Designed miniproteins, single chains, continued (5). Designs and how they scored, part 17

Each design is a single chain, and the fold is of that chain. pLDDT is the mean over its residues in the fold that is shown.

## One batch from the design tools (miniprotein)

Design m16602
Fold by ESMFold2-Fast:
Structure m16602 (fold): chain A 56 residues (1-56)
Amino acid sequence: DSSIPAQVTKVITEAGLSKDDAVRYLESGPPNPDAVALVKKNIEAGKTEKVPTSAV
């Protein structure tokens, strides 16, 4: 899926949360704003730090 689920999984993985965790949250129910908010906050801060130099 290239929908929200896929995006959430990608964000969680890039934030440092294992893909397994993302699947568990998604399987439990729809994307939880709690998990998404945490990941988003981490991504916002880590976006500049976690950005892969090869991605350019």
Scores: mean pLDDT 54

Design m16603
Fold by ESMFold2-Fast:
Structure m16603 (fold): chain A 72 residues (1-72)
Amino acid sequence: SLSQEEFDAEVEVALLIIQASVAEKAGDYETAAKYYRKAAELLRESFPDNPEWQALADDYEKKAKELEEKAK
């Protein structure tokens, strides 16, 4: 079971990804990249020993880099 802090972090990640997706669909790649990076950072800090969440953080960082390239 998750601690309250871990549960709150999981909810925050979900909200960040929703915001990232909305920004991406609007063509705001810079804002979308920032939200993906925040989600990745939160996953790394809140779930350091969970390989599935760390892999998801890697995916979000990759997505942020792709969006940053589109924003240039």
Scores: mean pLDDT 86

Design m16604
Fold by ESMFold2-Fast:
Structure m16604 (fold): chain A 61 residues (1-61)
Amino acid sequence: MIEVVGLEMLSMAYREDGDDEEAVKALEEAARLAAEQGDMETAQRLADKAKKLYGVEIKLP
């Protein structure tokens, strides 16, 4: 839980710095970690955020 939130915050920090590539990677890691923990609602929310902000589709397990 806390690590997923940390990765989402890290993604926001990268976005503020203009590093969209690293921001997307952080969201992808957060989404996969949430899914692995059984939190599919959070995983889907993070995947949707990546698609909305960056046009990137994250494949969930």
Scores: mean pLDDT 79

Design m16605
Fold by ESMFold2-Fast:
Structure m16605 (fold): chain A 82 residues (1-82)
Amino acid sequence: MSAEELIEKAAELVEEARKALAAGDAEAAVAAAKKAVEAAKKALELATTAEEVARAVGVALGAFGILAEAELLFGADGDVKK
């Protein structure tokens, strides 16, 4: 599996996570987003060009955005600040 294949997989997982979040399924959104972050991290480790790094980072940021929204939906009773 190449960096490009992992970036593509991560992008698909981000789309799945966005659909789950739009449906109100924060748990499903978190699961898909975590898989997307894992795939993007592996892509970053395999990346040999600045373009591959930029694409992997972009996908990771999308996944983190979904995780943040899911945390806000589920972590409302918790402290959201460090």
Scores: mean pLDDT 77

Design m16606
Fold by ESMFold2-Fast:
Structure m16606 (fold): chain A 71 residues (1-71)
Amino acid sequence: LTESQLLIAEASLYLMRATIYKKQGDNEGAIEALEKAIKYLEEALKVASEEEKPIIEEEIEKLKEELEELK
């Protein structure tokens, strides 16, 4: 795994946690998990290939929208 792939994998784990928390009605847990997922994706963006960057940027924007919906 490259550094970007490892960071994306970490983000994916936090996204799974966010989904579980949302289903349980735990908005606080979902917010924390989404914030961590965004953080790992932003770190991945710094080391990502040019081909990966637009995909990661799109995912970050989508997750930020989800985060605002939970607040």
Scores: mean pLDDT 83

Design m16607
Fold by ESMFold2-Fast:
Formats: sequence, C-alpha cells, structure tokens
Structure m16607 (fold): chain A 99 residues (1-99)
Amino acid sequence: SGEEHAEKALEYAKRGDAEGAAEHAEKAAEEGADGESAARAAAGAATAADKAGDEELGKRSAEAAEKAFRAAKESGGGVGASAAGISAAGAGFSGGVPA
C-alpha cells in the first residue's frame, strides 16, 4: 500500500498535479513504503509544488521526506536514509542548529 502511494505520487507529479503528488507522498511515508521509495515520492511532489509555486505543498512534501528519513534511519537502512535526507533538503527543509 505504501509503495502504491509512492508510485501514484510520482505519476501525479509527472502530470503537474502537485496536490495529488503531495497527498500520495504523505500516505507513502505513513503506510511504510521503503525509505528510498518514499523519498523519491516526496522529491517528485516537491518538484511539482515548486513548478506550481505552492509553498504549502512544498512544505508538506518536505515533512513527508523527513518522516521517510526517520523511518529508514530506525530500520538501519543507510541508502534509504540518505535518499530521504537529500529529498528533504531539496524540498527546502533546513536543519537549523542553535548557533
């Protein structure tokens, strides 16, 4: 189910449907898609949101990527964790550390 949502997110992103892409990227992360699949879905949704100029959908895509990163890290999946981290950064996620 999570993998199906990851695939749908990429299909919606390809069609330019940023809202559908973001919704399915969120569900992919929530339903336990592989960290790499969820990260790819979030990256696709973030790209669609950026092309649409929708900052809110971009933020939702970044949150989906962060959730995928945490899930992959907890499972010890280094490749999935790296992909999710890149996706979160690409979606405009900034890790602020107190200076």
Scores: mean pLDDT 68

Design m16608
Fold by ESMFold2-Fast:
Structure m16608 (fold): chain A 86 residues (1-86)
Amino acid sequence: MLEELAEEYARLRREMLELVLEAGGEVTPEAEELGRKALEIGKKLAEIAAKSEEAREALMRALARLEEETAPLREELNALQDAKAA
């Protein structure tokens, strides 16, 4: 189902970000593997979106929700990158 696939994509993205944060901003092989799996799910989501405008709109809505849920982790990663630049 679209929502289950989107949830799996978000879960993989979250786990990847958490691993990078745990490693002090370093992209480990484990984080790369999670990113690769997320890309595979993303390809499946794109295939669903290609089937109809309704499916595309539903996917965008689901991704917007998941984006909101992952925003704190991405903000924390950006803060770490900014700190390293200083």
Scores: mean pLDDT 75

Design m16609
Fold by ESMFold2-Fast:
Structure m16609 (fold): chain A 83 residues (1-83)
Amino acid sequence: MHPAYEYLSSDDLEKVLKGIELVAEDMESGKGMSIEEAVKIVKENSDTIDKALSKDPKKKREAATRLTAAMIAGIGNELDKEL
């Protein structure tokens, strides 16, 4: 079980943001987890994440931007491996 699960299952906004950052860092590194696994983790915890982030729409947008940027970086790394 990825450490991010502990943070993403929390009702604390800051813990959920920490969990998102852990997932993003692993996606960007291309070594911690696959993009598919990262998407699965976020999707499995989507209700908890939405509830926590609904408290601050600005932080919700920032978290979505962070995950999107990390996913794009991770896709680039995976494409380099498929050649």
Scores: mean pLDDT 75

Design m16610
Fold by ESMFold2-Fast:
Parts: C-alpha cells; sequence; structure tokens
Structure m16610 (fold): chain A 58 residues (1-58)
C-alpha cells in the first residue's frame, strides 16, 4: 500500500525508530487514513521522543 511504502521511506531519515514503532505508525495510518504529512509528523515525533529520553535533568 501507499502508506506502507511511505512509512518505510520516512523511517530511513530517522534511524532511531524501531521496526515495532514503524508497525504501530503503519497501523494508525491504515485505521485513521492518515495523510503523508501526518505519517511524517508521527515518525518525527517518535525520533524526537527517543532523543529526549537521553536528557536527564536531575
Amino acid sequence: SEAEKYVEEVAKKYPNITDAEKEAILQAARVEGLTKEQIEAMVKAVDIRKKNLAEVTG
């Protein structure tokens, strides 16, 4: 499907995303009919979250 190919292409730009997270985003895209922009935003949000997990404030 178009969504599957697009998730794979976007995930190549964000190396911190796992296969399990890619599958979760793909499931959301299929269930909710997400646009390409929404799919990219979700992948980017997951990558940013993983970077922020490395930040310790205490």
Scores: mean pLDDT 74

Design m16611
Fold by ESMFold2-Fast:
Structure m16611 (fold): chain A 58 residues (1-58)
Amino acid sequence: MSQQKIEAGVESLRASGGSEEAVEEARREMEELAKEKGSITPEEVSRAVQRAMKREEE
């Protein structure tokens, strides 16, 4: 169930101080990845979250 993994990643990003914009962007990326591959792994979720955090450095 990819949705639960995506939500867990989004929650981690929020807990780490990610802005609402970063959270929404990460959610969209993870949802699109899950749609294209049919599923998403915890490792891919972690990578998306880390990428969003790095991107938010401005």
Scores: mean pLDDT 75

Design m16612
Fold by ESMFold2-Fast:
Structure m16612 (fold): chain A 79 residues (1-79)
Amino acid sequence: SVTVLSEEELKKKKEELIKQIDEVLSMSVEEIAKIEGISLSAARFAKRVLEKEKEALLNNDEKRLEEIRREALARVAAE
């Protein structure tokens, strides 16, 4: 891992990330697009990425998290 964190810090970061993801997922695609100043397609993609990231975090699936983030970066670069 690029970031050196204690086990306790990693747990807290995971819980905070899940909380932030849940807040975004509670919003509509239209609300996200308006708040962030992005396209509706970008907002839809962002919600899908966050749903997958939340599942990977809950399952402690580091490899899946890396795959999701790589796909997200490729999508942003293509846009």
Scores: mean pLDDT 74

Design m16613
Fold by ESMFold2-Fast:
Structure m16613 (fold): chain A 69 residues (1-69)
Amino acid sequence: GPASEAARRAAEAAARGDGRAAREGILQTKHYGGSSTGAAAGWGAAEAARLAGHEEAQRVADEMSRLAA
């Protein structure tokens, strides 16, 4: 559904170091799925960025996870 699609886009953006696109995907996930779903998307995006070595995108996604809650 729209929430899972937005979360997937956020994680893919974070994995390539695109913090702006990751933020937008997390916000869309919150819009479609609610606060807890948005927070989970932010956590997943932060992990994707961490595994790929993108420290700035990881920080952005982690902050958005907290703000989405």
Scores: mean pLDDT 88

Design m16614
Fold by ESMFold2-Fast:
Structure m16614 (fold): chain A 71 residues (1-71)
Amino acid sequence: PSEKEFEAEVNLALAYIYLAIAKLSGDTKTAEEAQRLIDEGEAAFKAGDYETAIRLYNEAIEVVRKAAKEA
């Protein structure tokens, strides 16, 4: 894989870990928003747009991180 493709795969794995944390905490609204961003990122990844995929996966992580800080 390319460096960007590998980076996108790593960020996807991290995004899923954060999504799991949101789900386990019972924060359904945050989990739904993170899932939406992950789904959009996976669509970009399948299209070969790894930079957009990385950005969307990082946005999913940030949504969960911010919600945890506000709780």
Scores: mean pLDDT 85

Design m16615
Fold by ESMFold2-Fast:
Structure m16615 (fold): chain A 86 residues (1-86)
Amino acid sequence: GLEKEILIGVGRLLAAMGKWFEKKGNYELAGEFYEKAAEYYEKAGDYEEAAEMYEKAAEAYEKAGNYEKAEEMRKKAEEYREKAKK
């Protein structure tokens, strides 16, 4: 439906912003945008894309030195990757 299409569209935009901040070396902001993208894919029921975005957020947070957020994001990536198999 329209709501799912909007959620996926916002997720794609946020993922693109995460990639842009990553290219600029702002890893903390990259992590935040990838995390937000994952949340939108999750709401849309797109668990494979959510897991991928949580993994990108984890990598970005790790590069930022935010190891607590990186671990949190990796756990979410594992959770949504498992949900995607069901």
Scores: mean pLDDT 89

Design m16616
Fold by ESMFold2-Fast:
Structure m16616 (fold): chain A 70 residues (1-70)
Amino acid sequence: SSSILEKAIELLKKIIEEDPNNSVAWTSLGNLLFKLGRYDEALEYYRKALELDPNNKKAQENLAKVEKKL
């Protein structure tokens, strides 16, 4: 449902606003945007996740996938 995805995005944005160093939350936001086909935004958030945690394997893998879509 579109409304469920919108709520998930808003909740993750609030988590990031309160804890901007939460690499997992940045990765989760990127994942939702990737599912929505918003690849440019997903790319930015995966890059942010990796700036905070370079060893975030999920962000590394999904960054590579989104680059292939651009």
Scores: mean pLDDT 85

Design m16617
Fold by ESMFold2-Fast:
Structure m16617 (fold): chain A 64 residues (1-64)
Amino acid sequence: KEEIRKEILRLIGEILDIIGDILELERKLKKTTDPEEKKKLEEEIKKLKEKLKELLAKLRSLPK
């Protein structure tokens, strides 16, 4: 039970960090006027969102 709680807290921490990274990149994307930089930021955001989905799936799969 304690190990599961530690894992949940760790996953929540990782999820929050990724959300923070996504928000930072989205903020940069909003300010960017260079088409090449926009494309790069969009790809990075896409990768982080995919990683976020994986972490959320792991969190949901943990026993209660």
Scores: mean pLDDT 81

Design m16618
Fold by ESMFold2-Fast:
Structure m16618 (fold): chain A 85 residues (1-85)
Amino acid sequence: DKIKELIESLDELEKRILEEMKDGPEEVKKEVRELIQKIKEALKKEDYEKAIEYLEKLIELLKKAGVDEAIILLVENLKKYIESL
């Protein structure tokens, strides 16, 4: 099930992002969690356009927060994969 695997990938990505940001602002961490939840909900509904929109917002948030480029690249690669569906 491709959707289940995508959701599991998002769960692992969330853990990695929040670990990188552990000493960062709680408000930004809350926004990351909320965006990832919205992405998961969109994927469960197979609303790929909405999932891509939320992923774009997540990428912008992570760039603004100064998250490592390697982690941002993982999010961008996930977005590209969903765009191929």
Scores: mean pLDDT 86

Design m16619
Fold by ESMFold2-Fast:
Structure m16619 (fold): chain A 59 residues (1-59)
Amino acid sequence: DMVEREQRERGVLTLLQLGFSQRQIADMLGISQSTVSRHIRRLLEKLGVNSREELVKAS
């Protein structure tokens, strides 16, 4: 993955850990909710987990 994509994915993960919703994360990062969802799916695959809750724990 490109460094820029990794940084965005980590940003999404950090905001999930802080308890923000997909809508709030999208607004805070200036991206669409569908883009946030895509980053979450990629993080799930990369970390070998299958839920948002496990994503937060895996970081």
Scores: mean pLDDT 74

Design m16620
Fold by ESMFold2-Fast:
Structure m16620 (fold): chain A 66 residues (1-66)
Amino acid sequence: MEEQKKLEEKIKKAREYTDRVAEALRRLGHPEAADRIRKKADELIKQGKPEEAIRYVRELAREVLG
């Protein structure tokens, strides 16, 4: 059943979310944080953990932006 399609959709959403947050961080003067978010999110997505990627990105953005 459609499990593979659901995972692909979650991966796509995680990548889109990561890109949006990274772009925002770069514009606000945090390019290192943007690069770190992209690198770690890509690693988690490759491990089949798109939800953990979104969580990591959200937590780091919250810490940086306060």
Scores: mean pLDDT 81

Design m16621
Fold by ESMFold2-Fast:
Structure m16621 (fold): chain A 148 residues (1-148)
Amino acid sequence: SKEELLDIIKETLTKKGLSEETIEESLEIAKKLLEKASSNAAKILIVGALTSEKDIDIESLIALLKKHELSESDKRAIVGALLLKAKIELQIGDIEGATKSLQEAIALAEAWKLEEELEHAKNALELIEKGEIDKAIETIEEALSKIL
């Protein structure tokens, strides 16, 4: 169920040592992303993005997703999940993880022609490279607000 998926995400976020407030805010965004996803494939990918400790093989994922008819809402929700993952990683000080999550979001946004999401992800990555972590988080939050 949706509640079971949110419980899995909550357990993952709790293990990362985030504050209760940050966990609640992240779960509310995850809930809205799952509501935006219409297909089971998109819901599985959202949960996978938020709970996986391993790098995603983006080329294999794009090839797999070309075989599934995803709505624009599904595509935005999946990219949104990677943006949320990047925000969480920045909040725990995992700069390398956040960089990878943003690169994954960029690859999918480019493949799916999600121009606004692509611009925000690229801007966030540039801000990380400049050491402007708080501004990178704000840029991701702006992107997420427009997706939701």
Scores: mean pLDDT 84

Design m16622
Fold by ESMFold2-Fast:
Structure m16622 (fold): chain A 104 residues (1-104)
Amino acid sequence: SEITEKALEYLNEGRAAYLDGDYEKAIEYYEKAIELAKEAGNLRLQAAALLNLGRAYYEQGKYEEAIKYYTKSLELLKEAGEEDSEAAKLARKNLAIAEKKLAA
């Protein structure tokens, strides 16, 4: 799908910005990837973009935001029948780390 290919392109651009420490730009690209993944009906791609969005918020110290997006990612993975996948395990690990930051 052309829409799915464009969503993957934005996800990759967001990842590049994230690795460069530009979390604001990473967030913008991840939000674009999420919208296109929704349009394509691709739950796994939407979940991946939400996980990465949560990671960018975590790096900014916005732990409540990070928890919100990690939780949404896990909900979509459950809808996709992938709640026990490696992606879901990573999302749960990231969620637990962000929750510990709020408890400190």
Scores: mean pLDDT 91

Design m16623
Fold by ESMFold2-Fast:
Structure m16623 (fold): chain A 67 residues (1-67)
Amino acid sequence: MSVSQIVAGRLLGIGYRIDAELSEDPEEAAVLRKAGELILERADKEEPIPSEEELLAEARALVEAER
């Protein structure tokens, strides 16, 4: 993973966290927050950045598992 990809991943993660804070739906807010956490974790580990569909699916599955 290049430095530019790490920066892009961090910016994407911050974007999801902002969307979570602006969400009026607590369930969607939880999913968006989890998606932000996942992408930031992947960026820090230099792992490939998943597609938005894959990221949101993983975030939803994790939120459901934590219920």
Scores: mean pLDDT 74

Design m16624
Fold by ESMFold2-Fast:
Structure m16624 (fold): chain A 100 residues (1-100)
Amino acid sequence: SLEEEIERLLAELEQLAADIRKHGTPVQQAAADIVLEIARETVKNFTPEEALETLRLAVDVLRYLKARVEGKTPDLSKLTERERRALAFADGVLDYAALE
């Protein structure tokens, strides 16, 4: 069901954020926490259909942040359009987190 998919994506986001907190820099940890909070607020304030797209983007963002924590550099020529949007969003959140 759509509700089960939302719960699954939230669980994946929680796990990705936890993994980033283990080995990430303070800025990477703050960025992950910001993304997770945006996802939680989206589920709270929007319809399941509207939340689903945001949660999928949030998962891609946190997967990218986790890859960065692990020292992996993505091959930009192999990224999907959604993955490129996630990378741009992640860079913006990292810049914002660095202001603190």
Scores: mean pLDDT 82

Design m16625
Fold by ESMFold2-Fast:
Structure m16625 (fold): chain A 66 residues (1-66)
Amino acid sequence: SEEGMEEIFREVPLALGLMWEGFANTLKDLKEQAEAYDKAAELIAPVDPETSERLRKKAEELRKQA
């Protein structure tokens, strides 16, 4: 469930960020997709700043298209 995902997201930032990136790739709404990429970037940032920056840029480009 959505609530269960929020609780588990505190344990392993990299794995959780990759899960959010995968989820974002399935979304059809540009705003929701951008928000999911921002969430992935936030979770990954402490472990992999380069991947975090890539995901933030992806979110920004999606917001420009929305």
Scores: mean pLDDT 76

Design m16626
Fold by ESMFold2-Fast:
Structure m16626 (fold): chain A 66 residues (1-66)
Amino acid sequence: MNEVQLLAAAHDLSEFTGVDEATIREEIEKVLRGEISAKEAGERIGKLGGVDPEEVEKMIRSGVAA
């Protein structure tokens, strides 16, 4: 994933969750570095946004696979 793809994914997740783009970007970067799983990132972002963690995980997995 390049910088443009990372920013686009963070923006889409921010729109969906209401969580700040910078916070989402940091969590996705941790997944890309292998520091946390997409599931753990989904749970953290989902808790912050009050949304289903499984939907957030799916969006992260889709973005990483693109």
Scores: mean pLDDT 78

Design m16627
Fold by ESMFold2-Fast:
Formats: structure tokens, C-alpha cells, sequence
Structure m16627 (fold): chain A 76 residues (1-76)
């Protein structure tokens, strides 16, 4: 479910770049529900998937992934 929510947010941002900021928040929130290792893998896969179509969105997904990991590590 969290993986599907992150993927849907990225798909929406690909269709409408004006939704990028909202999609970044949704990706971060979804990835925060996952263990750190899974969040890293899912975030990387999403960024690699969108990079050929929207490199700015791919960079934003990588930043959202890192933010989710950093927040989880602060609570650990």
C-alpha cells in the first residue's frame, strides 16, 4: 500500500508538473511507513523509472526519499 501510494504520487506529478511539490510530500509520507532499507530501494526505483521522462522529478523523489530516511533515523 505505501509503495503503491508513492508510485501513484509520482505518476500524478509526471502527468502534471504543477503537482510536484504535493507529490514529494506524498512520497515522503508513504516511504516513512516503510523500513529504511525498503524506503531506499523503493525511492531509488521510482527515481530511476521517472528520470528519462522528468529528471527534475527524479531528483525531487531522491530528496524525498532521503528526507523520509533522515526522519526515521532521528526517531531511532
Amino acid sequence: NAVERARQAVEEALADPSKRDTAIVRVANALMELPVEEAKRVGQELAEWVAPHDPDLAAAVRKATQAAIDLNELDA
Scores: mean pLDDT 79

Design m16628
Fold by ESMFold2-Fast:
Order: structure tokens, then sequence, then C-alpha cells
Structure m16628 (fold): chain A 70 residues (1-70)
């Protein structure tokens, strides 16, 4: 469900924005792609956002935020 994934991605963006605004923007772009049904773009942007995060703690927090909505 693109709407459910998009909600998780937007929550992940909110969690990481104070620490890494670039990663937050990648999650927002992934959320737009997910709502449009562009799963390849959503997956690529999600992966880039997670990899851009500077710490394991932030990566875990972002993944947990996404999982909570799915």
Amino acid sequence: DGDRLARGLLEAARVVEPHDPEAAELFRQAARAARAGDWDTAARLLSRGIRALPSDELREAAQEAIERTM
C-alpha cells in the first residue's frame, strides 16, 4: 500500500530532519514516489536515505518509523 509506506517514510523524515536534512528530503521524495506507485524509485530513494544517515542509531530509528506504519 503506497499510502501506508508513504506515511512511514514521512515519519522517518520527521525523525531524521534535525540530524540530516538531506536524508529527510530523500525520504520525502521516496514517499511521493510510493504514492505514485513508482516502487523502483521509492526503493532507490529509501535506500539512499538510509545510507546517508550518519549513525547506526538514526538508521535504526528511521527503519523502525517505517516498519511501524506497515
Scores: mean pLDDT 83

Design m16629
Fold by ESMFold2-Fast:
Structure m16629 (fold): chain A 71 residues (1-71)
Amino acid sequence: KEEIEKKIEELRKKIEELEKKIEEKMEELKKADPSDREKLLKLIGEILRLIGEKFQLEIELKKLEEELKAL
């Protein structure tokens, strides 16, 4: 039970780090020159990648939370 709780805490911290990175990239996107298509596409690609990583960690977190509840 304690080991699962530690894994949950680690995943939550990683998700928070990804959320912060996504927010930073979204702020860069908002401040970017709308005519700089190359920079906009790069930032969008980075944001989508980070969102995908966060989504995978959220799935893992939910599985661990269900395991903890089953104990």
Scores: mean pLDDT 82

Design m16630
Fold by ESMFold2-Fast:
Structure m16630 (fold): chain A 61 residues (1-61)
Amino acid sequence: LSPRLQGEIYLAFGRIAEYLGLYETAIKQYRLAADYYRKAGDDKSAEEAEKKVKEMEKKLK
């Protein structure tokens, strides 16, 4: 699998976990998505995934 496709898959898992209120799981999936987007050279998508991590962290406060 390409790093870009792996990023897309983890982003989808993060969205599902977020929808289910599983915020710690969503954080882990979004961090993986950001990492794979960085490996793919897609810094913009990585930054969006990192933004999602920050949003989920606020839900745990």
Scores: mean pLDDT 86

Design m16631
Fold by ESMFold2-Fast:
Structure m16631 (fold): chain A 75 residues (1-75)
Amino acid sequence: SKQEEQTKLLQEIAKEYGDYLKLLAELLKQGKITEEEREKRLEELEKKLKELASKGDLKGMIELLKEEKKKLEEL
């Protein structure tokens, strides 16, 4: 059903967001980012995620999270 598909996408979004938060924590511990940079990245990510959510673009939210995670991995 459409609701089951949406639930699976929301679960994937939650997982990808959790992975992103873990990478930010690791980078902070390594001194590769500051706490201020961590907060700014989270604020910017939340803003973009809210824009995609307002459009019902759950797949776009997953893709954005994967792209932002890749950017962190390249630091």
Scores: mean pLDDT 86

Design m16632
Fold by ESMFold2-Fast:
Structure m16632 (fold): chain A 78 residues (1-78)
Amino acid sequence: EAEELRERLLERLRERGEDVAEAEEAIEAANNLETVFGLRAALTAEDIRERYRDDPEKARAELARAAAALAAERAAAA
């Protein structure tokens, strides 16, 4: 799961033309539950920003809801 999430995040960053070298090294070094939830949060944030790129207020509200839901799931998993 973490490997798949990492690949998806790096692909999205590459598609945006971001310099991914430092991010890729940091992601590869991590290998724990926090990494999985961090990657899921990043992917969800990218998805929300892409869907609501023309509506920043809606994007902000959706990001807040997603963050709260993921935090609750992380707490339940720990």
Scores: mean pLDDT 67

Design m16633
Fold by ESMFold2-Fast:
Structure m16633 (fold): chain A 75 residues (1-75)
Amino acid sequence: RGDVVLARAYAGDAAGYLEEVKKKSSPENQKKLEEGIAKARALAADRSVTPEEARAFYEQLKKEAEKILEEDKKK
């Protein structure tokens, strides 16, 4: 169970982080974040995903979300 629980934790954390970023984002960037959130939630539901895959996906989404926040800060 450990690996499945850990993978789902990473995917769930990614979804939660993107939801928080979405609250602070412009309407145009909310569309990109909605896509990321949907992917993270799909990953959290997929029990065949490894913790390493989930972690890599989380890191990618986090970097993309940080770029969106930086862009919105300039508005």
Scores: mean pLDDT 74

Design m16634
Fold by ESMFold2-Fast:
Structure m16634 (fold): chain A 71 residues (1-71)
Amino acid sequence: SPIELIDRAGAVLAIEAPDNKEALDYLRKAIEYLNQGDKEKAISYLEKAIELSKDVPRAVELLKQALEQLK
């Protein structure tokens, strides 16, 4: 599921880029909006998190897979 991929990406970011609190906050917001059924806002926050996570390729790959499942 997209939420499972986002959660896994968040775990990778917490280990590899623990100071990147803004990316982690955007992932939490993406999950919150998905739980509310607001897919468009979830995609927006997910895209912002991907941009902030570019230095962690493993997290970016998981987030891009989540984004593809949301299309």
Scores: mean pLDDT 85

Design m16635
Fold by ESMFold2-Fast:
Structure m16635 (fold): chain A 68 residues (1-68)
Amino acid sequence: MKIVFVLDPDLEPEERVQRKLELAKKSKLPVFGTTYRGHLPKEVREKFGDLKPGEVVEYGDYLYVALP
């Protein structure tokens, strides 16, 4: 299982980086990367829709964590 952080594209770049770092510090799972809400894989979006702030969903070997 690997984490992908889902960011809001409307957040300022500094806020996005800071929130991602805070979540990474609290995570005990390896971080795979970061994406934006509109850039989720089609299969994830078809099954779960666009993730809301604070939502966490599993798809395949990935845990998609939306920033609160």
Scores: mean pLDDT 72

Design m16636
Fold by ESMFold2-Fast:
Structure m16636 (fold): chain A 76 residues (1-76)
Amino acid sequence: SMEAEKYYKKGLEYKEKGEKAFKEGKYEEALEYYEKAIEYFKKAEELGHPEAKQKLLEAEINKGVVEIVLAVERVF
């Protein structure tokens, strides 16, 4: 559906913003962007977008990496 496509594209946009923030060392911003990407990909999956499940998993993995980095940085 057009609505599934809309949510999927928003998910991709926020995932890209998260990746950019992560590369710039802006880990808290990266975390927030990946959380938004996850929410949009979940909505796209609920609406039947065939690629949404894979992108959701990728965004969840990216979020997990950021959480590990933030936990390690709290020591330094």
Scores: mean pLDDT 89

Design m16637
Fold by ESMFold2-Fast:
Structure m16637 (fold): chain A 58 residues (1-58)
Amino acid sequence: SMEVEKLAEEIVEKVKAAKTPEEARKVLESERKKLESLNTDDARYVAEKALQALNELT
């Protein structure tokens, strides 16, 4: 769980560092392969955190 939390924080920071929603979406695309290595619950947790950060840019 700590590794999943660190991954979520890393992705959220990258999304928030994006200057545009387009850059944020590119971050999510590049990180997608890491999410595919997670179980469904962990992948959903990380994706939800990333989408919340993306919504702050839109």
Scores: mean pLDDT 77

Design m16638
Fold by ESMFold2-Fast:
Structure m16638 (fold): chain A 75 residues (1-75)
Amino acid sequence: MEKEEKARKHLEQAKKYFENGDYDKAIEHFKEALKYASGELRAEALRMLGQVYLKKGDIEKAKEAFEEAAAIRKA
């Protein structure tokens, strides 16, 4: 419903910033998506957020994001 639509919109914007190399804006929009996302959408946002942190060299935050995404997919 409305929350999932907001999550998808922010995910789409975050992916575009990520593709363009604007990692700071990508992180901001992925975090906004996470406010509304659940299940599969949340796991996808967390995996993408992890990839952005990895590209910025923030290995610890990347690991946390990937672990949270994996936990959602196991449930």
Scores: mean pLDDT 83

